# Ledger of designs, part 9: designed miniproteins, single chains

Each design is a single chain, and the fold is of that chain. pLDDT is the mean over its residues in the fold that is shown.

## One batch from the design tools (miniprotein)

Design m282
Fold by ESMFold2-Fast:
Structure m282 (fold): chain A 84 residues (1-84)
Amino acid sequence: LDKQSFIEFWKNLGLEGVYIETDDAEEALAEIDRYIKEKNLKKLYISVAAFEDNPEQQEAARRLVEELEARGYKVLDFLEKVKP
């Protein structure tokens, strides 16, 4: 996935979303928690992406999606379009 095209997609829809590319699920999760608290967000659309040539990002994305969904957040599933 192209990060810029993804960011533009969300802005054009007028929705508040977070686009995440990471190889560290725990660090990304901590940053999301901080972001939510700092901006006092009640509703958030989250998209997690991983490149097909980056196994560490793919694993981190998988773990991050599981944890976010366990916490009650809705994650928009774009992972299948990025993974081989």
Scores: mean pLDDT 60

Design m283
Fold by ESMFold2-Fast:
Structure m283 (fold): chain A 85 residues (1-85)
Amino acid sequence: MPTEREIELLRAMGMFAEVLLTARRNKDEKVLELAEEFAKKLNEMVKNNASVEELKELMREFAERLREAGAPEEVVELVEEVIER
């Protein structure tokens, strides 16, 4: 049975896939590097059985990093929408 944590993980993975596809299509090396760092942190959090709140905080940090790197606003909004729900 999926838990609230499992649902949040699935949402995070879906968002991550969209960010990766967008970055690859746009050849955005900086966004790809940030996505790779996010994936490493997400894997560490899954390994440590992180809470929904900790997962949302990681996604918030990812959105901030993407904005600092000049990622398209649409990409930043994808991450922020997952955090809100």
Scores: mean pLDDT 78

Design m284
Fold by ESMFold2-Fast:
Structure m284 (fold): chain A 65 residues (1-65)
Amino acid sequence: MIKGEALMAMARIHASVLGLEVEVELEGDTIYVTSHDEDEEKSEELFELIKRAAESFGFKFVAIK
């Protein structure tokens, strides 16, 4: 379970660095990231980073807007 917790922490840290407000949830083998931000380019950058990290850890990634 530590890999899932690390993914959630990374998602929150990256969102904070980019100045984005997001919700991060972990359910089973899937990480969900919900963006409420209007900055499409920054949201896309965050989603790409988290997707790569999730795939590296063997998790699925779902982006919600």
Scores: mean pLDDT 78

Design m285
Fold by ESMFold2-Fast:
Structure m285 (fold): chain A 85 residues (1-85)
Amino acid sequence: GAEEYARRAEEAARRGDAEEAARYARLAGLEARRESEDPLDGEFAEGIGHLGAGMALALHRMGADPREAAEVAALGARGAARFGR
């Protein structure tokens, strides 16, 4: 579920793996959309997950600290899981 993908994104962020954290943030958003009973809440949750993933990857490619970049994805994943309730 979305909560499991958020947990995996947080674990990847602790390792400074921005690409893996971004992957799980995107998956958290997609799963949150699937689990949501409200289509608008689901679309918003997917958007949050994708935004976190995109920002994390952009920061990583610009040479930001890998852990800080990965934490942005983890925050996006957590937000997606919360709104996809």
Scores: mean pLDDT 87

Design m286
Fold by ESMFold2-Fast:
Structure m286 (fold): chain A 60 residues (1-60)
Amino acid sequence: AEAGRRAAEAAARGDAAASRAGVLEGTKQGGPPHDVEAGAALAAAGRLEEGQRRAAEASG
């Protein structure tokens, strides 16, 4: 439970990163090279979710 609360705080902070991801999506129209950076950002977001699940299982 406590580990889940810390993960929730990190998710709230992710809101700032999400606004930047929107800008990256705009640059994707310019060319494929920027798509790689967008993929890296998505991969980082996926890691956060996986961490949350593991923490929830451990606390449960």
Scores: mean pLDDT 52

Design m287
Fold by ESMFold2-Fast:
Structure m287 (fold): chain A 76 residues (1-76)
Amino acid sequence: VDANIAATKKIGELNREIEKLFSEAEKLKDDVDKVIEYYERAIQKAKEIQSIPNGKDRGAELLKEFEKKLEEAKSK
């Protein structure tokens, strides 16, 4: 039970970090290389969520979404 609570808190923390990364990417929209770096960092955090108990489905969904955003950013 305690492990489940800790997992939920960690997922919440990672979600906030992802939101900050996308916020920073939006501020740097004219610097495509920086936007790509922030999207890659968001993908890494989505993979971390996927590795956490109760985070597998959410992490997979976020990973798919972020990989799509990364491809769109790279296409120019």
Scores: mean pLDDT 78

Design m288
Fold by ESMFold2-Fast:
Structure m288 (fold): chain A 79 residues (1-79)
Amino acid sequence: SSLDQLAQRYIESTKLLLKLIKANEEGAKKGDADSEENLKLLRRSAENQKDILEELLKRLTNPDIIQQIQDALKGLDEA
């Protein structure tokens, strides 16, 4: 369905967002000021991403996609 396709796109974008957060966390640990500023924007993006994933979760019926959304939300909570 179009909803399932939309959910998959947000699952993919969440994985990319988490990789960017991790890379900038590593840069910030080394004292890179750009990485520190990037993390502020990325954490705001993560908050917005959680809201969208939670809204999608209310509408989804496919258990495999529901599980992937739940895993994505857990990843964002741990980031």
Scores: mean pLDDT 90

Design m289
Fold by ESMFold2-Fast:
Structure m289 (fold): chain A 116 residues (1-116)
Amino acid sequence: ADRELLKKLEEELKELEKKGIVKVKIEGNTVTVTLSDDPELIAGGELAAAGLNTISGITVKIDGNTITITFSDDPALLQKAIPLLEELLQKEENEGARAVLKAALRGVLLLLEKQE
């Protein structure tokens, strides 16, 4: 369940970091995603950020190739965000968008694990 998904997301994000596609930093309720300077990856990341901003409990700020995702401290909103994030990720083919969505989903799951 959630722990296996966390492990899978961590392994997939590590592979993307090895390829130089993304760098991910998680600090408390904030996830910072830095995409490579590839315009296609950045465009995908911006679309993913727009999708994330429609989810209650998630706020996204874009500064060039850096996407900062801030989560609400409300576990109920975060729990409701999980299926919405999984749906967005399932429909996405762009590596930049997938990296942003995987980082966001991992961030939510880590926050919920700390609240248990």
Scores: mean pLDDT 84

Design m290
Fold by ESMFold2-Fast:
Structure m290 (fold): chain A 92 residues (1-92)
Amino acid sequence: AEEVKKELAKKVEEDIRAAEELMREAKELLGDDFEPAAELVKKSLKLAEEYKKKGMESKDVKEAIRLGTLAGASAGMASILASSAILGERNR
């Protein structure tokens, strides 16, 4: 049970870091034009961290898996938002 929570948390941390890197690249490319998308990316990353924490605190393996899935989905959304902003600039 604890090993599953550790593996889920590690995967979510890796996904969060990947999204943060994409956010930095988008900010460098778009500057101030990225600010509206940046707020959504930050909110998605905050949700990912919150779900990761709740998953690690869960005593039920099924709940831990559900929370880990939500955390991963939130980190994935942050990456999609940042990548979409980069692609939008390239089509100008």
Scores: mean pLDDT 82

Design m291
Fold by ESMFold2-Fast:
Structure m291 (fold): chain A 67 residues (1-67)
Amino acid sequence: SAAEDEQKGEGLADAAKTGGYAAAEAGGDAEKAAKEAEKNIEKYYGDQLSKEALEKAKKGAKEGGKL
């Protein structure tokens, strides 16, 4: 359902943001980690999520890279 797709997109966005934050805390490149997360979200979930859920997940990844 659309609600399930949105929930999944939010979960992916939160996970991607957390991953970027963890990379920054560890002295890693958070921006590079965020770009890889965005690519992986598109590659593995691009055909499985709604446009809105996919865009939200990708936005979360980008936000992680800005921390």
Scores: mean pLDDT 69

Design m292
Fold by ESMFold2-Fast:
Structure m292 (fold): chain A 76 residues (1-76)
Amino acid sequence: MKPVKLTPEALKALIELLRQHDVSSPEGREALIEALRKAGLPEDYARFLADLFSRMTPEAKERVIRALEEELKRLE
């Protein structure tokens, strides 16, 4: 996949979706893909992220969310 730099809007959407939705469910996964697409990410990259997060343990997901929150704070 082509590398994509996340905008603050995309980071906020990703953090919100990971906290609110169970991405292991089909509905949660599709909601994540759709929101990332609306935030301007390519569909293939959005699908890649959804697949990646659906395979994470709760602990790994929390660490990723914390890293995304820190990146968002740095961009603000």
Scores: mean pLDDT 71

Design m293
Fold by ESMFold2-Fast:
Structure m293 (fold): chain A 58 residues (1-58)
Amino acid sequence: MTAEEMALLAAELAEQGDSAGALTALSDAARKLGVPPPATGTDSPEELAAKARELAAL
């Protein structure tokens, strides 16, 4: 799985309400890209999906 595919999966999981799965996929995508994971904290599903899509665009 590419970093882009992992980031897109994170966005999809966030949109489905799976915040835990989304956070895991987002962290994995960031690690594969060699960038720090976006600060998520208590993001809404929409905010988490937006961050994941931005990571996929890198």
Scores: mean pLDDT 76

Design m294
Fold by ESMFold2-Fast:
Parts: structure tokens; C-alpha cells; sequence
Structure m294 (fold): chain A 80 residues (1-80)
């Protein structure tokens, strides 16, 4: 599900960004790839929802989300 991939990447990039990691290139590439298949406003909403959800995660849960998002991003690059 491309929308779920957008939510996971949004959550992961928000978490990493608050730790001082520059995620702008990752965010832009993910938005570009997803917007080929899904309406850009829908992708942006999913990204935003993921970022909001990241604020409620424990450190352990957030690290698991990052790992899942990295795997989903690899899949997106292979498919799109």
C-alpha cells in the first residue's frame, strides 16, 4: 500500500529530523516516487499523519518504524 509507505516514511523522517539528521533528500525522493502513482495531496497528507504519529512513539518503537521505512523506501525505488 503506497499510502502506508508514505505514512511510515513520514514518521521515520520526522523522528530522524528531530535527532538532527538531514532527511530532506529522502523526503523529496519519496514524495517524487509516490506522486507518480498517487495524487500528491494524498501523499502529503499521509506524510503529515506519519509525522504526527511519530511524536507518540517510544524510542524503541521509533527505531522499528525507521527500519520499516528504510525497507519500504528500497521497495519503492525498485518498483517505481
Amino acid sequence: DLIENARLIGAATQYLSKKGINTSEWTMEALRLLSKQVDPSTVFKAFTQGAIEAATLSEQEAEEVVKRAEERFKELKEKL
Scores: mean pLDDT 79

Design m295
Fold by ESMFold2-Fast:
Structure m295 (fold): chain A 100 residues (1-100)
Amino acid sequence: NSQIQQIQQQSDRDVSVGLRSMSDQVRPDNPVASDYLDQASDYFDRVAQGDSSSIGNATSYIQQAMDQLRSNGLVDSLSQVMGIMSDNTQQRQQGIDQVV
């Protein structure tokens, strides 16, 4: 129970950090997508701190960022955002194994 919550919180923190990095990378090409990624990062950080009510805002801003990236042909950035969202689930347990 507590371990599952900690894993989920770590995953949400990892997403927040990754989205913040993508926001910085995308800003020169699309400031609007960058702003959405930054807001999504903030809301995922809140979810990681236990504020489950923030998940709706987090996912909404991700969808808006992805729509902006797609509309502007930033397909590599779109793929990286999708990767951040999916890869963190897989990396949580493997990350723990690296400290043995």
Scores: mean pLDDT 75

Design m296
Fold by ESMFold2-Fast:
Structure m296 (fold): chain A 63 residues (1-63)
Amino acid sequence: SATAAEIERLRAEIERIRAEINQLAFEWSQTTDPQVREQIRQRILALGRRRRELEERIRRLEE
């Protein structure tokens, strides 16, 4: 169904976001620069919000 295709696309985007968060967490562990750390923190927070929005959308589509 069109719904199943949409859920698959949203899941793929969530996996991409998770990979990016993991990469940013690695970069956080490699830096001692406070400004770079703050930039990474803000990006992780934004990605986390986007991931939650997509997870909520999937939940609604699976109802």
Scores: mean pLDDT 89

Design m297
Fold by ESMFold2-Fast:
Structure m297 (fold): chain A 81 residues (1-81)
Amino acid sequence: MPAARLEPASATVKVGEKVTLRLTADPPADEYEVYVDGELVGRSTAPEFTITPTKPGTHAVLGVARNAAGESGAAAEIKVE
């Protein structure tokens, strides 16, 4: 299964400010997914996702990397001021 990593693991941003999240997997993944507060935000074959938070507070981020051998998840947190 891919060993997923999500960067940055923690970020502090302002409402409306863009955050670029990068998923890295070894071995490489065929598909990447990003969830914010348990809701699917994006699905892509590319490992980079841009999120623009609209709500202040602390938000949980989960990145999932998937290939034919299985899937792996990595967690991050975004604090929005």
Scores: mean pLDDT 79

Design m298
Fold by ESMFold2-Fast:
Structure m298 (fold): chain A 56 residues (1-56)
Amino acid sequence: SNLEKLKKKIEEIEKLIKEYQRQLDMADVFSANPALADYIRKKAEEELEKKLKEIE
């Protein structure tokens, strides 16, 4: 059913958002090095965008 397909997509998106948040939390640990923290955040955003495109 369409509902089951939507549920699976939601679960995959939730997993990606949790991984993105984990990377942001990691960047915050390196806040004493702003360049490294910014690099981690940028890479996390790029990875999230790439994986979201793969779900479609």
Scores: mean pLDDT 83

Design m299
Fold by ESMFold2-Fast:
Structure m299 (fold): chain A 96 residues (1-96)
Amino acid sequence: KPKYIAIIVDTPENVFYSEAGKQVAGAVRRVLGEPDSITIDSSDENIKNIIKNFINGKISDKQLIEAFGEKNTKRLKEALNQKSGVSVISIVLPPE
């Protein structure tokens, strides 16, 4: 059941970098070289902690929807439930 997940969290100011972000996530996955690895890239420690807490089952889908929106929550859940392969997801946070 090896899998690699790279999660890039963009602020609204950085939305234009989403394609570059996907390339960065691919490079990070390659450098780590481990199956079943999950990497989170964000300049905001609170955002990293929210995603980490969701991965560890410490926050509900409702709380994640309130923070990131339903579409981003669905993408995160689908990536985390992937049993094998590579998932790269970019999340654009709402302002405020």
Scores: mean pLDDT 60

Design m300
Fold by ESMFold2-Fast:
Structure m300 (fold): chain A 74 residues (1-74)
Amino acid sequence: MRSLAEILAEMAEIARTASEEEAQKRLSELMKELLAKYGDTPTVRAVEDAVVYYLTSGDVARFEERLEAILAAA
């Protein structure tokens, strides 16, 4: 399995480069990977909240900031 840092980096890249439909699909798949690896933990819940924020706002910069904060706290 990929590290937390690798998964969060891929999420950020998806937000920058993918269409809305592709981002929703790929971020959902990465969330399933995180849940399988770490379980229902505060870290995984924080990533889920950040993903929901991005999908509802389209704010890539804030999404990246939130992912960086989550990684620093993990």
Scores: mean pLDDT 83

Design m301
Fold by ESMFold2-Fast:
Structure m301 (fold): chain A 66 residues (1-66)
Amino acid sequence: TIERVRAILAFMAGAPRPAAPPAPIPGVSRSLQDTLYRRYSLDAAGIRTIVELSGASQAQIRAALS
């Protein structure tokens, strides 16, 4: 759900931004990956965690980022 995505993002929000954007992740759109990296400082593992554990579609994840 969107609320689950927001809870995971809040948990991850304390980490410093990685120096480089993560490599393209299979099954994740490049624009969603870039948004999660830029706004929430997520590396590839963090992005995969949100996509897998939230149970949300990529569109729902994007909506939660607002």
Scores: mean pLDDT 71

Design m302
Fold by ESMFold2-Fast:
Structure m302 (fold): chain A 78 residues (1-78)
Amino acid sequence: SLELKIDLEISELRREFLQRVLDEIEDREERLKAIQRVDEALEEVRKKVLSGELPFEELRKEAERAVEEALARFKEEL
């Protein structure tokens, strides 16, 4: 199932970015907000792949771009 492949890839990316948040952010409340930004960015990419706007083969690259942009914006807002 394409949907299961998408969900697996998103789950792996989420794990990688959660580890980065834990390594880079020490404050608990800031960690939770950063995790929320990661989840929001990944969900938008998931929707684009499911809608056919983004091919599955581009999922990882777009997710990495979207999450890195979201985390950069979050750090600027601190």
Scores: mean pLDDT 88

Design m303
Fold by ESMFold2-Fast:
Structure m303 (fold): chain A 102 residues (1-102)
Amino acid sequence: VEQYIKKVEAKVKKAPKSAGLWAELAFVHLLAGDKEGAVTALNKALKLDPFHPGIQALRKYILEKDPSLKSKLKIKYKGSAKITSEIQAVLDKIETEVAKAK
């Protein structure tokens, strides 16, 4: 997991405006059990693309697992207030990958 985090960090350094790469970094921190690192990377992703369904699914997953992190997620969602089937599908994939990593 640590080696994978370093690989994703290297990708983010080369493309710091890619919301998807910041979301990937947040996801690998989550798989490593680093909630603070996950929130930090997720805030960067949300700042770059607050409408991205994958980023919103990851935000929802983190908040459902630890609602106390809501105050640390500084960027508000600017898309639809409704949970779309697309956001739910991405959330289901996140949950599956987290389960496989343990």
Scores: mean pLDDT 69

Design m304
Fold by ESMFold2-Fast:
Structure m304 (fold): chain A 96 residues (1-96)
Amino acid sequence: KLVELYERLKETADRLKALVEANPDLTPEQKERILKNIENALAFALGSPIEQDLALASLNIVRKIVETVKNEETRQEMLALIDEMEALIKEIGKLR
């Protein structure tokens, strides 16, 4: 249950990381900030309720940067992965 949700979260995060790293519109600083906040979301996802709120806040930072991506198709794909990560973190929260 919890392990399965966390493995799914890591899988979704890896897919998002790959798109971010390959994206030509994002600056190196934007990529670094996105990757760090994805790591923070993963680290906090299994924590206390306060830490889970921090995980969601980290994903909101990622979302704001991704909204600046100029290619509509890539932007929508990245946002969909962020939405999936958010849903998984919320589901993990219900099991704690």
Scores: mean pLDDT 87

Design m305
Fold by ESMFold2-Fast:
Structure m305 (fold): chain A 88 residues (1-88)
Amino acid sequence: GAIDFSNIKVDEKLKKEVKEILEKMGYEVREDSGTLQVFKDGKPVATVIPTKDKIYVVAPREEDLPIAQEIAEKLEKETGKPVEVLLR
């Protein structure tokens, strides 16, 4: 089914850390309602949602899954938090 983010509580401290990691990877990052919108060459490639227990990396399209996986692997390595990749 569709991903329901209305019940997901964002970890604000982890969100700041994740944003810095994504920016160091060369991505453009915008904050939107507690989530991080990730852009490459002006195109949206992922939405990242850091929670207290887990980070979600949401690919907007199947073609974006490889980029979402690369982001997920880097975030897991740098934060030590489990990361789940989802398709929107």
Scores: mean pLDDT 79

Design m306
Fold by ESMFold2-Fast:
Structure m306 (fold): chain A 98 residues (1-98)
Amino acid sequence: SSRREAVKRLVVAQMHFIAASSSAMLWERHPEDESLREAARESLERTVDILEEIQQRYPDDQDIQSQVQKLAQRMVEFIEEHPELVSEELKERARKIL
């Protein structure tokens, strides 16, 4: 079903968010390693891209939209705890999903 595809995409988004969190934690321990900061930023951008895609394709699926909003909320909280990781553009994109 189309809902099954949305769930698969949500899992992929969650995996990208976990990758971003992991890279950010490593960057805090190794602040000189800009590749870790870039990895975290790219993973966050992938998460936002997927959530925007799901929000646009499944606007009437309340359960899917609820899960999108929960992940977006977690991401906004993460970005606020790590303000040096990402651009204001990415923060605003995440907030618009809420």
Scores: mean pLDDT 86

Design m307
Fold by ESMFold2-Fast:
Structure m307 (fold): chain A 86 residues (1-86)
Amino acid sequence: MKVHKAKGVAYKDGTVELPKDLPETLSTVKIETIGYFKDGKVVKKKLEFKEPLDREEILALIEAALEQGLNMGAEKAEAIATLTEV
């Protein structure tokens, strides 16, 4: 079974970098969201999705995780997705 890691990054200034190397096949996904704050505070959140998702669904989840990180007041947000092909 093939495992992939994909990383998205977003900054308060509006810079966003989304992963380009996502599999086209269905995968179960775990997302770790990391928010980096101006005061040096770091907040981590983990989400696990048990249902297999396609590439577009996983990309949308990464985007949502980054948006949530920035909406908490983070200067930088990272979303690290671990995908297991089904």
Scores: mean pLDDT 83

Design m308
Fold by ESMFold2-Fast:
Structure m308 (fold): chain A 65 residues (1-65)
Amino acid sequence: ALQHIHRLINYPNGNQILIDDILLQSGDIINIHRIIRYRGNVRDYNGNIINADRLSHLFSQRLLP
């Protein structure tokens, strides 16, 4: 990776997501989402309760809702 670019996104419900963008030598950008703060539990697509650390699916070009 050539460099890291950090961005913090605040959601109205009090959730916070840190986006760590990694610029690769190829010029591609990989988005890594880290949840810093949230209220309550989050459910995955199987209905399981997951903690904040498990919501970051690495190498996604999407923002989490």
Scores: mean pLDDT 47

Design m309
Fold by ESMFold2-Fast:
Parts: structure tokens; sequence; C-alpha cells
Structure m309 (fold): chain A 85 residues (1-85)
């Protein structure tokens, strides 16, 4: 239902905010702060994308496509951060 999809999007928004807060803490002690800043920026784009979806500004199909692309970039940046520490 639309209500269940909205609830899942709101739960995802909360999870993304927690992830951003965690990455911000990791950046404070990391030797690769620039990579953690890139990861934080990607998570912020993901947060804005979820907000656009919740506001009805983008389709479900466009949301999943763009979110999947951002998730791939996030995973790549985080893998590089771990490899360079």
Amino acid sequence: SMEEERKRAEELLAQLQATKDYLTQQAQTSSVQDLYQQAIDIVQEMIELVKQYLAGKISKEEFFKRFSELLGELQKVLAEAVAKE
C-alpha cells in the first residue's frame, strides 16, 4: 500500500541520518577524512532523494534507480576509505 511504502521511506530516512552521523564521527579520527566527507555527501544526496520521493516529486521507478546508483557510489567510496587506512 502507499501507506506502507511511505512508512518504509520514513524508516529509510531515519537509517540514512544515523549513517551520516556515524560517518561524521568516523571522519574525526580518520587519516582519510576526504573520503569520509565524500561518503557523507553521498548519504546527504540519498536523504534528499528520499525526501523528494516522500514529497511525491519523483516516481517510485526513478527513486529506486537513483538510490541504487548512489548506494553503489557510497559502497565504492567506503571500500576505498578502508583500503587506504
Scores: mean pLDDT 87

Design m310
Fold by ESMFold2-Fast:
Structure m310 (fold): chain A 64 residues (1-64)
Amino acid sequence: STRQRLLARAEAAYERGLAAARAGDLETAVDHFLEAYILYEELGQEERAAAVRAEGRRVGDLLR
């Protein structure tokens, strides 16, 4: 289904964000977390969206 495809895409974006953050590629991590956040919001996955937003803010603070 479309919802399952979007959920898989959101999960993949979140995993890429985490991998980029671990590698020290913070700008790439923020971009992937933003994609995951938008997709989780569209899916109504409030807890997952909030978790991704918190991680994105943490990484964004490291860029300052």
Scores: mean pLDDT 85

Design m311
Fold by ESMFold2-Fast:
Structure m311 (fold): chain A 80 residues (1-80)
Amino acid sequence: AAEVAALRARAERLRELADKFTEMINKSPEEAYEEGKRILKELFGVEELSKEDTINLMKGLAAAARASVERAEAQIAALE
């Protein structure tokens, strides 16, 4: 069904974002800050966040994305 395909695509994208955010924050906090500002501006229209707020928001987004992946997988199973 189209709904299952859409949920799977969203889950994959969210998982990729969560993994990339976590890796960048751990390995290159400065690079994570620059990329985080770009992503937040493009996806949410949010501008001029502090470095601390940007990194904390990226950590929160990674956690939320993982939770959303779990919910999407549960919905996919329910739609089978």
Scores: mean pLDDT 74

Design m312
Fold by ESMFold2-Fast:
Structure m312 (fold): chain A 85 residues (1-85)
Amino acid sequence: SEDLDRFQELLGQLTPEQIEMFREMGARVQAIIDANPDWSLEEKTKVTIELVKETARRMKQEFPEDAALIDALEDAFIKTLEAEA
């Protein structure tokens, strides 16, 4: 999708430190989902969106100069997730 393509483009602009924060967020999402196998796709999507928003807030606090990039990345990722739910 266009949102997925945009998300991947924006990921390529992240620093190694920002990529690691995003990777850690993904691992946390997976652990929560694995602990809750009975959750619907909608419930899994809601939890993922909340963790994405939390991670974006932390990234903007640590890298305020990249706030616009982080906001665009958050927006594109959430749109991709919502399209699949």
Scores: mean pLDDT 83

Design m313
Fold by ESMFold2-Fast:
Structure m313 (fold): chain A 113 residues (1-113)
Amino acid sequence: LEELLREAIRALEEGDLTLASALLVPVENALRERLEADPLARRALELFDEYRRTGDKALGEEAIKLFVEAAERAREEGDDLLAAYLYLQAAILAQLLGKPELARELLEKAREV
């Protein structure tokens, strides 16, 4: 899982959002129980899926906030894998919303865990 996260970080650094998203699918599947147990992470994923279907930027912005909050809690609890995954989802979403500076900050946080 750590190798897939490293490859996703690299893909996102190179601007390949499609590859980064694809690499996170098996990570999400492996983390499914932990993601479902965390109400912030679960809600963030729901909002991200809704944003992908509707293009509603307000849903995307809300999802970023919840991903970051969930990632900070995971990091505090020592769950570095979950924290890195959540920061990467937030970074991908920030890029989709046209916020490249925020995406870079979130990507750096994912790399540091």
Scores: mean pLDDT 87

Design m314
Fold by ESMFold2-Fast:
Structure m314 (fold): chain A 83 residues (1-83)
Amino acid sequence: SEEELIAEAEKLVKEAEETIKLAKEAKNLKEAIATLLRAIGIIIEAEELLKKATTKEVKELAEKAIKLAEEALKLAREKIKEL
């Protein structure tokens, strides 16, 4: 249902925001790599959700999740280079 797709998109946005925080807080290579993999997973799920989305609200939330997860991915990559 549309309501379920909105809920899934909102969950991905929250997971992406949490993953940005984890990327910033990563203390070692293992944590940084785990965060990078989480960010990739969120991008994949949000891209699949975006393909299924028929409403503007789901599309906007999925695009927001992708953008946030891409930021987390960039931060995790930068952290890996420093460790």
Scores: mean pLDDT 88

Design m315
Fold by ESMFold2-Fast:
Structure m315 (fold): chain A 63 residues (1-63)
Amino acid sequence: GPRPSEEQREAIRERLIAELRANKELLQKTENLSDEEIELMIEAIRAGLSAEEMQARLEALRA
């Protein structure tokens, strides 16, 4: 059924968000990401946005 797939997707999103938060300072220094860009990525992952939608929002933020 679809339930295991949704639970797996939620677990992956949760882990990605935790990794972004745990490594926020390192990512800012190493990848030159702003606080706003990292928070936007976290919100996009949480909302289940597509990679294209997330990229479009990041590009709009950088403009």
Scores: mean pLDDT 70

Design m316
Fold by ESMFold2-Fast:
Structure m316 (fold): chain A 69 residues (1-69)
Amino acid sequence: MAHVETYVVHGPKEEALARAEKIAEEFRARGYRATISLQELPDGYLAEVTGREPARPGDEIVETVHEVE
């Protein structure tokens, strides 16, 4: 089983990016591959941080999504 975890942060650009970068660093510290996607919205920014565990052949991919306040 390989985990794919996504954390969604919504807020002002600087706060959303800072939280996303912290989450990405935590993923990398755990050996996950981490990516950040930043989207501009009418009321702020949406940052998605995806951490992907290294998958092996035959692994089931388990995806979870978390919202960060």
Scores: mean pLDDT 79

Design m317
Fold by ESMFold2-Fast:
Structure m317 (fold): chain A 61 residues (1-61)
Amino acid sequence: SEEEVEALAAALEKRGVEGARAIAVHLLEKYGSIEALAAAPNPFAAPLGDVIHEAARELVA
């Protein structure tokens, strides 16, 4: 959803991820939800994949 895109983009931007909104849109299109993304193995190669997992986990907690 758009609310999830905004939340994930903000969490990624806080972590210094360039192009955070575009990445958030792509990830939510692929995984469907932040909860599914947090549970997914290796959504991107390290170190970006680890940053994405940290952001998703923060939002689910």
Scores: mean pLDDT 77

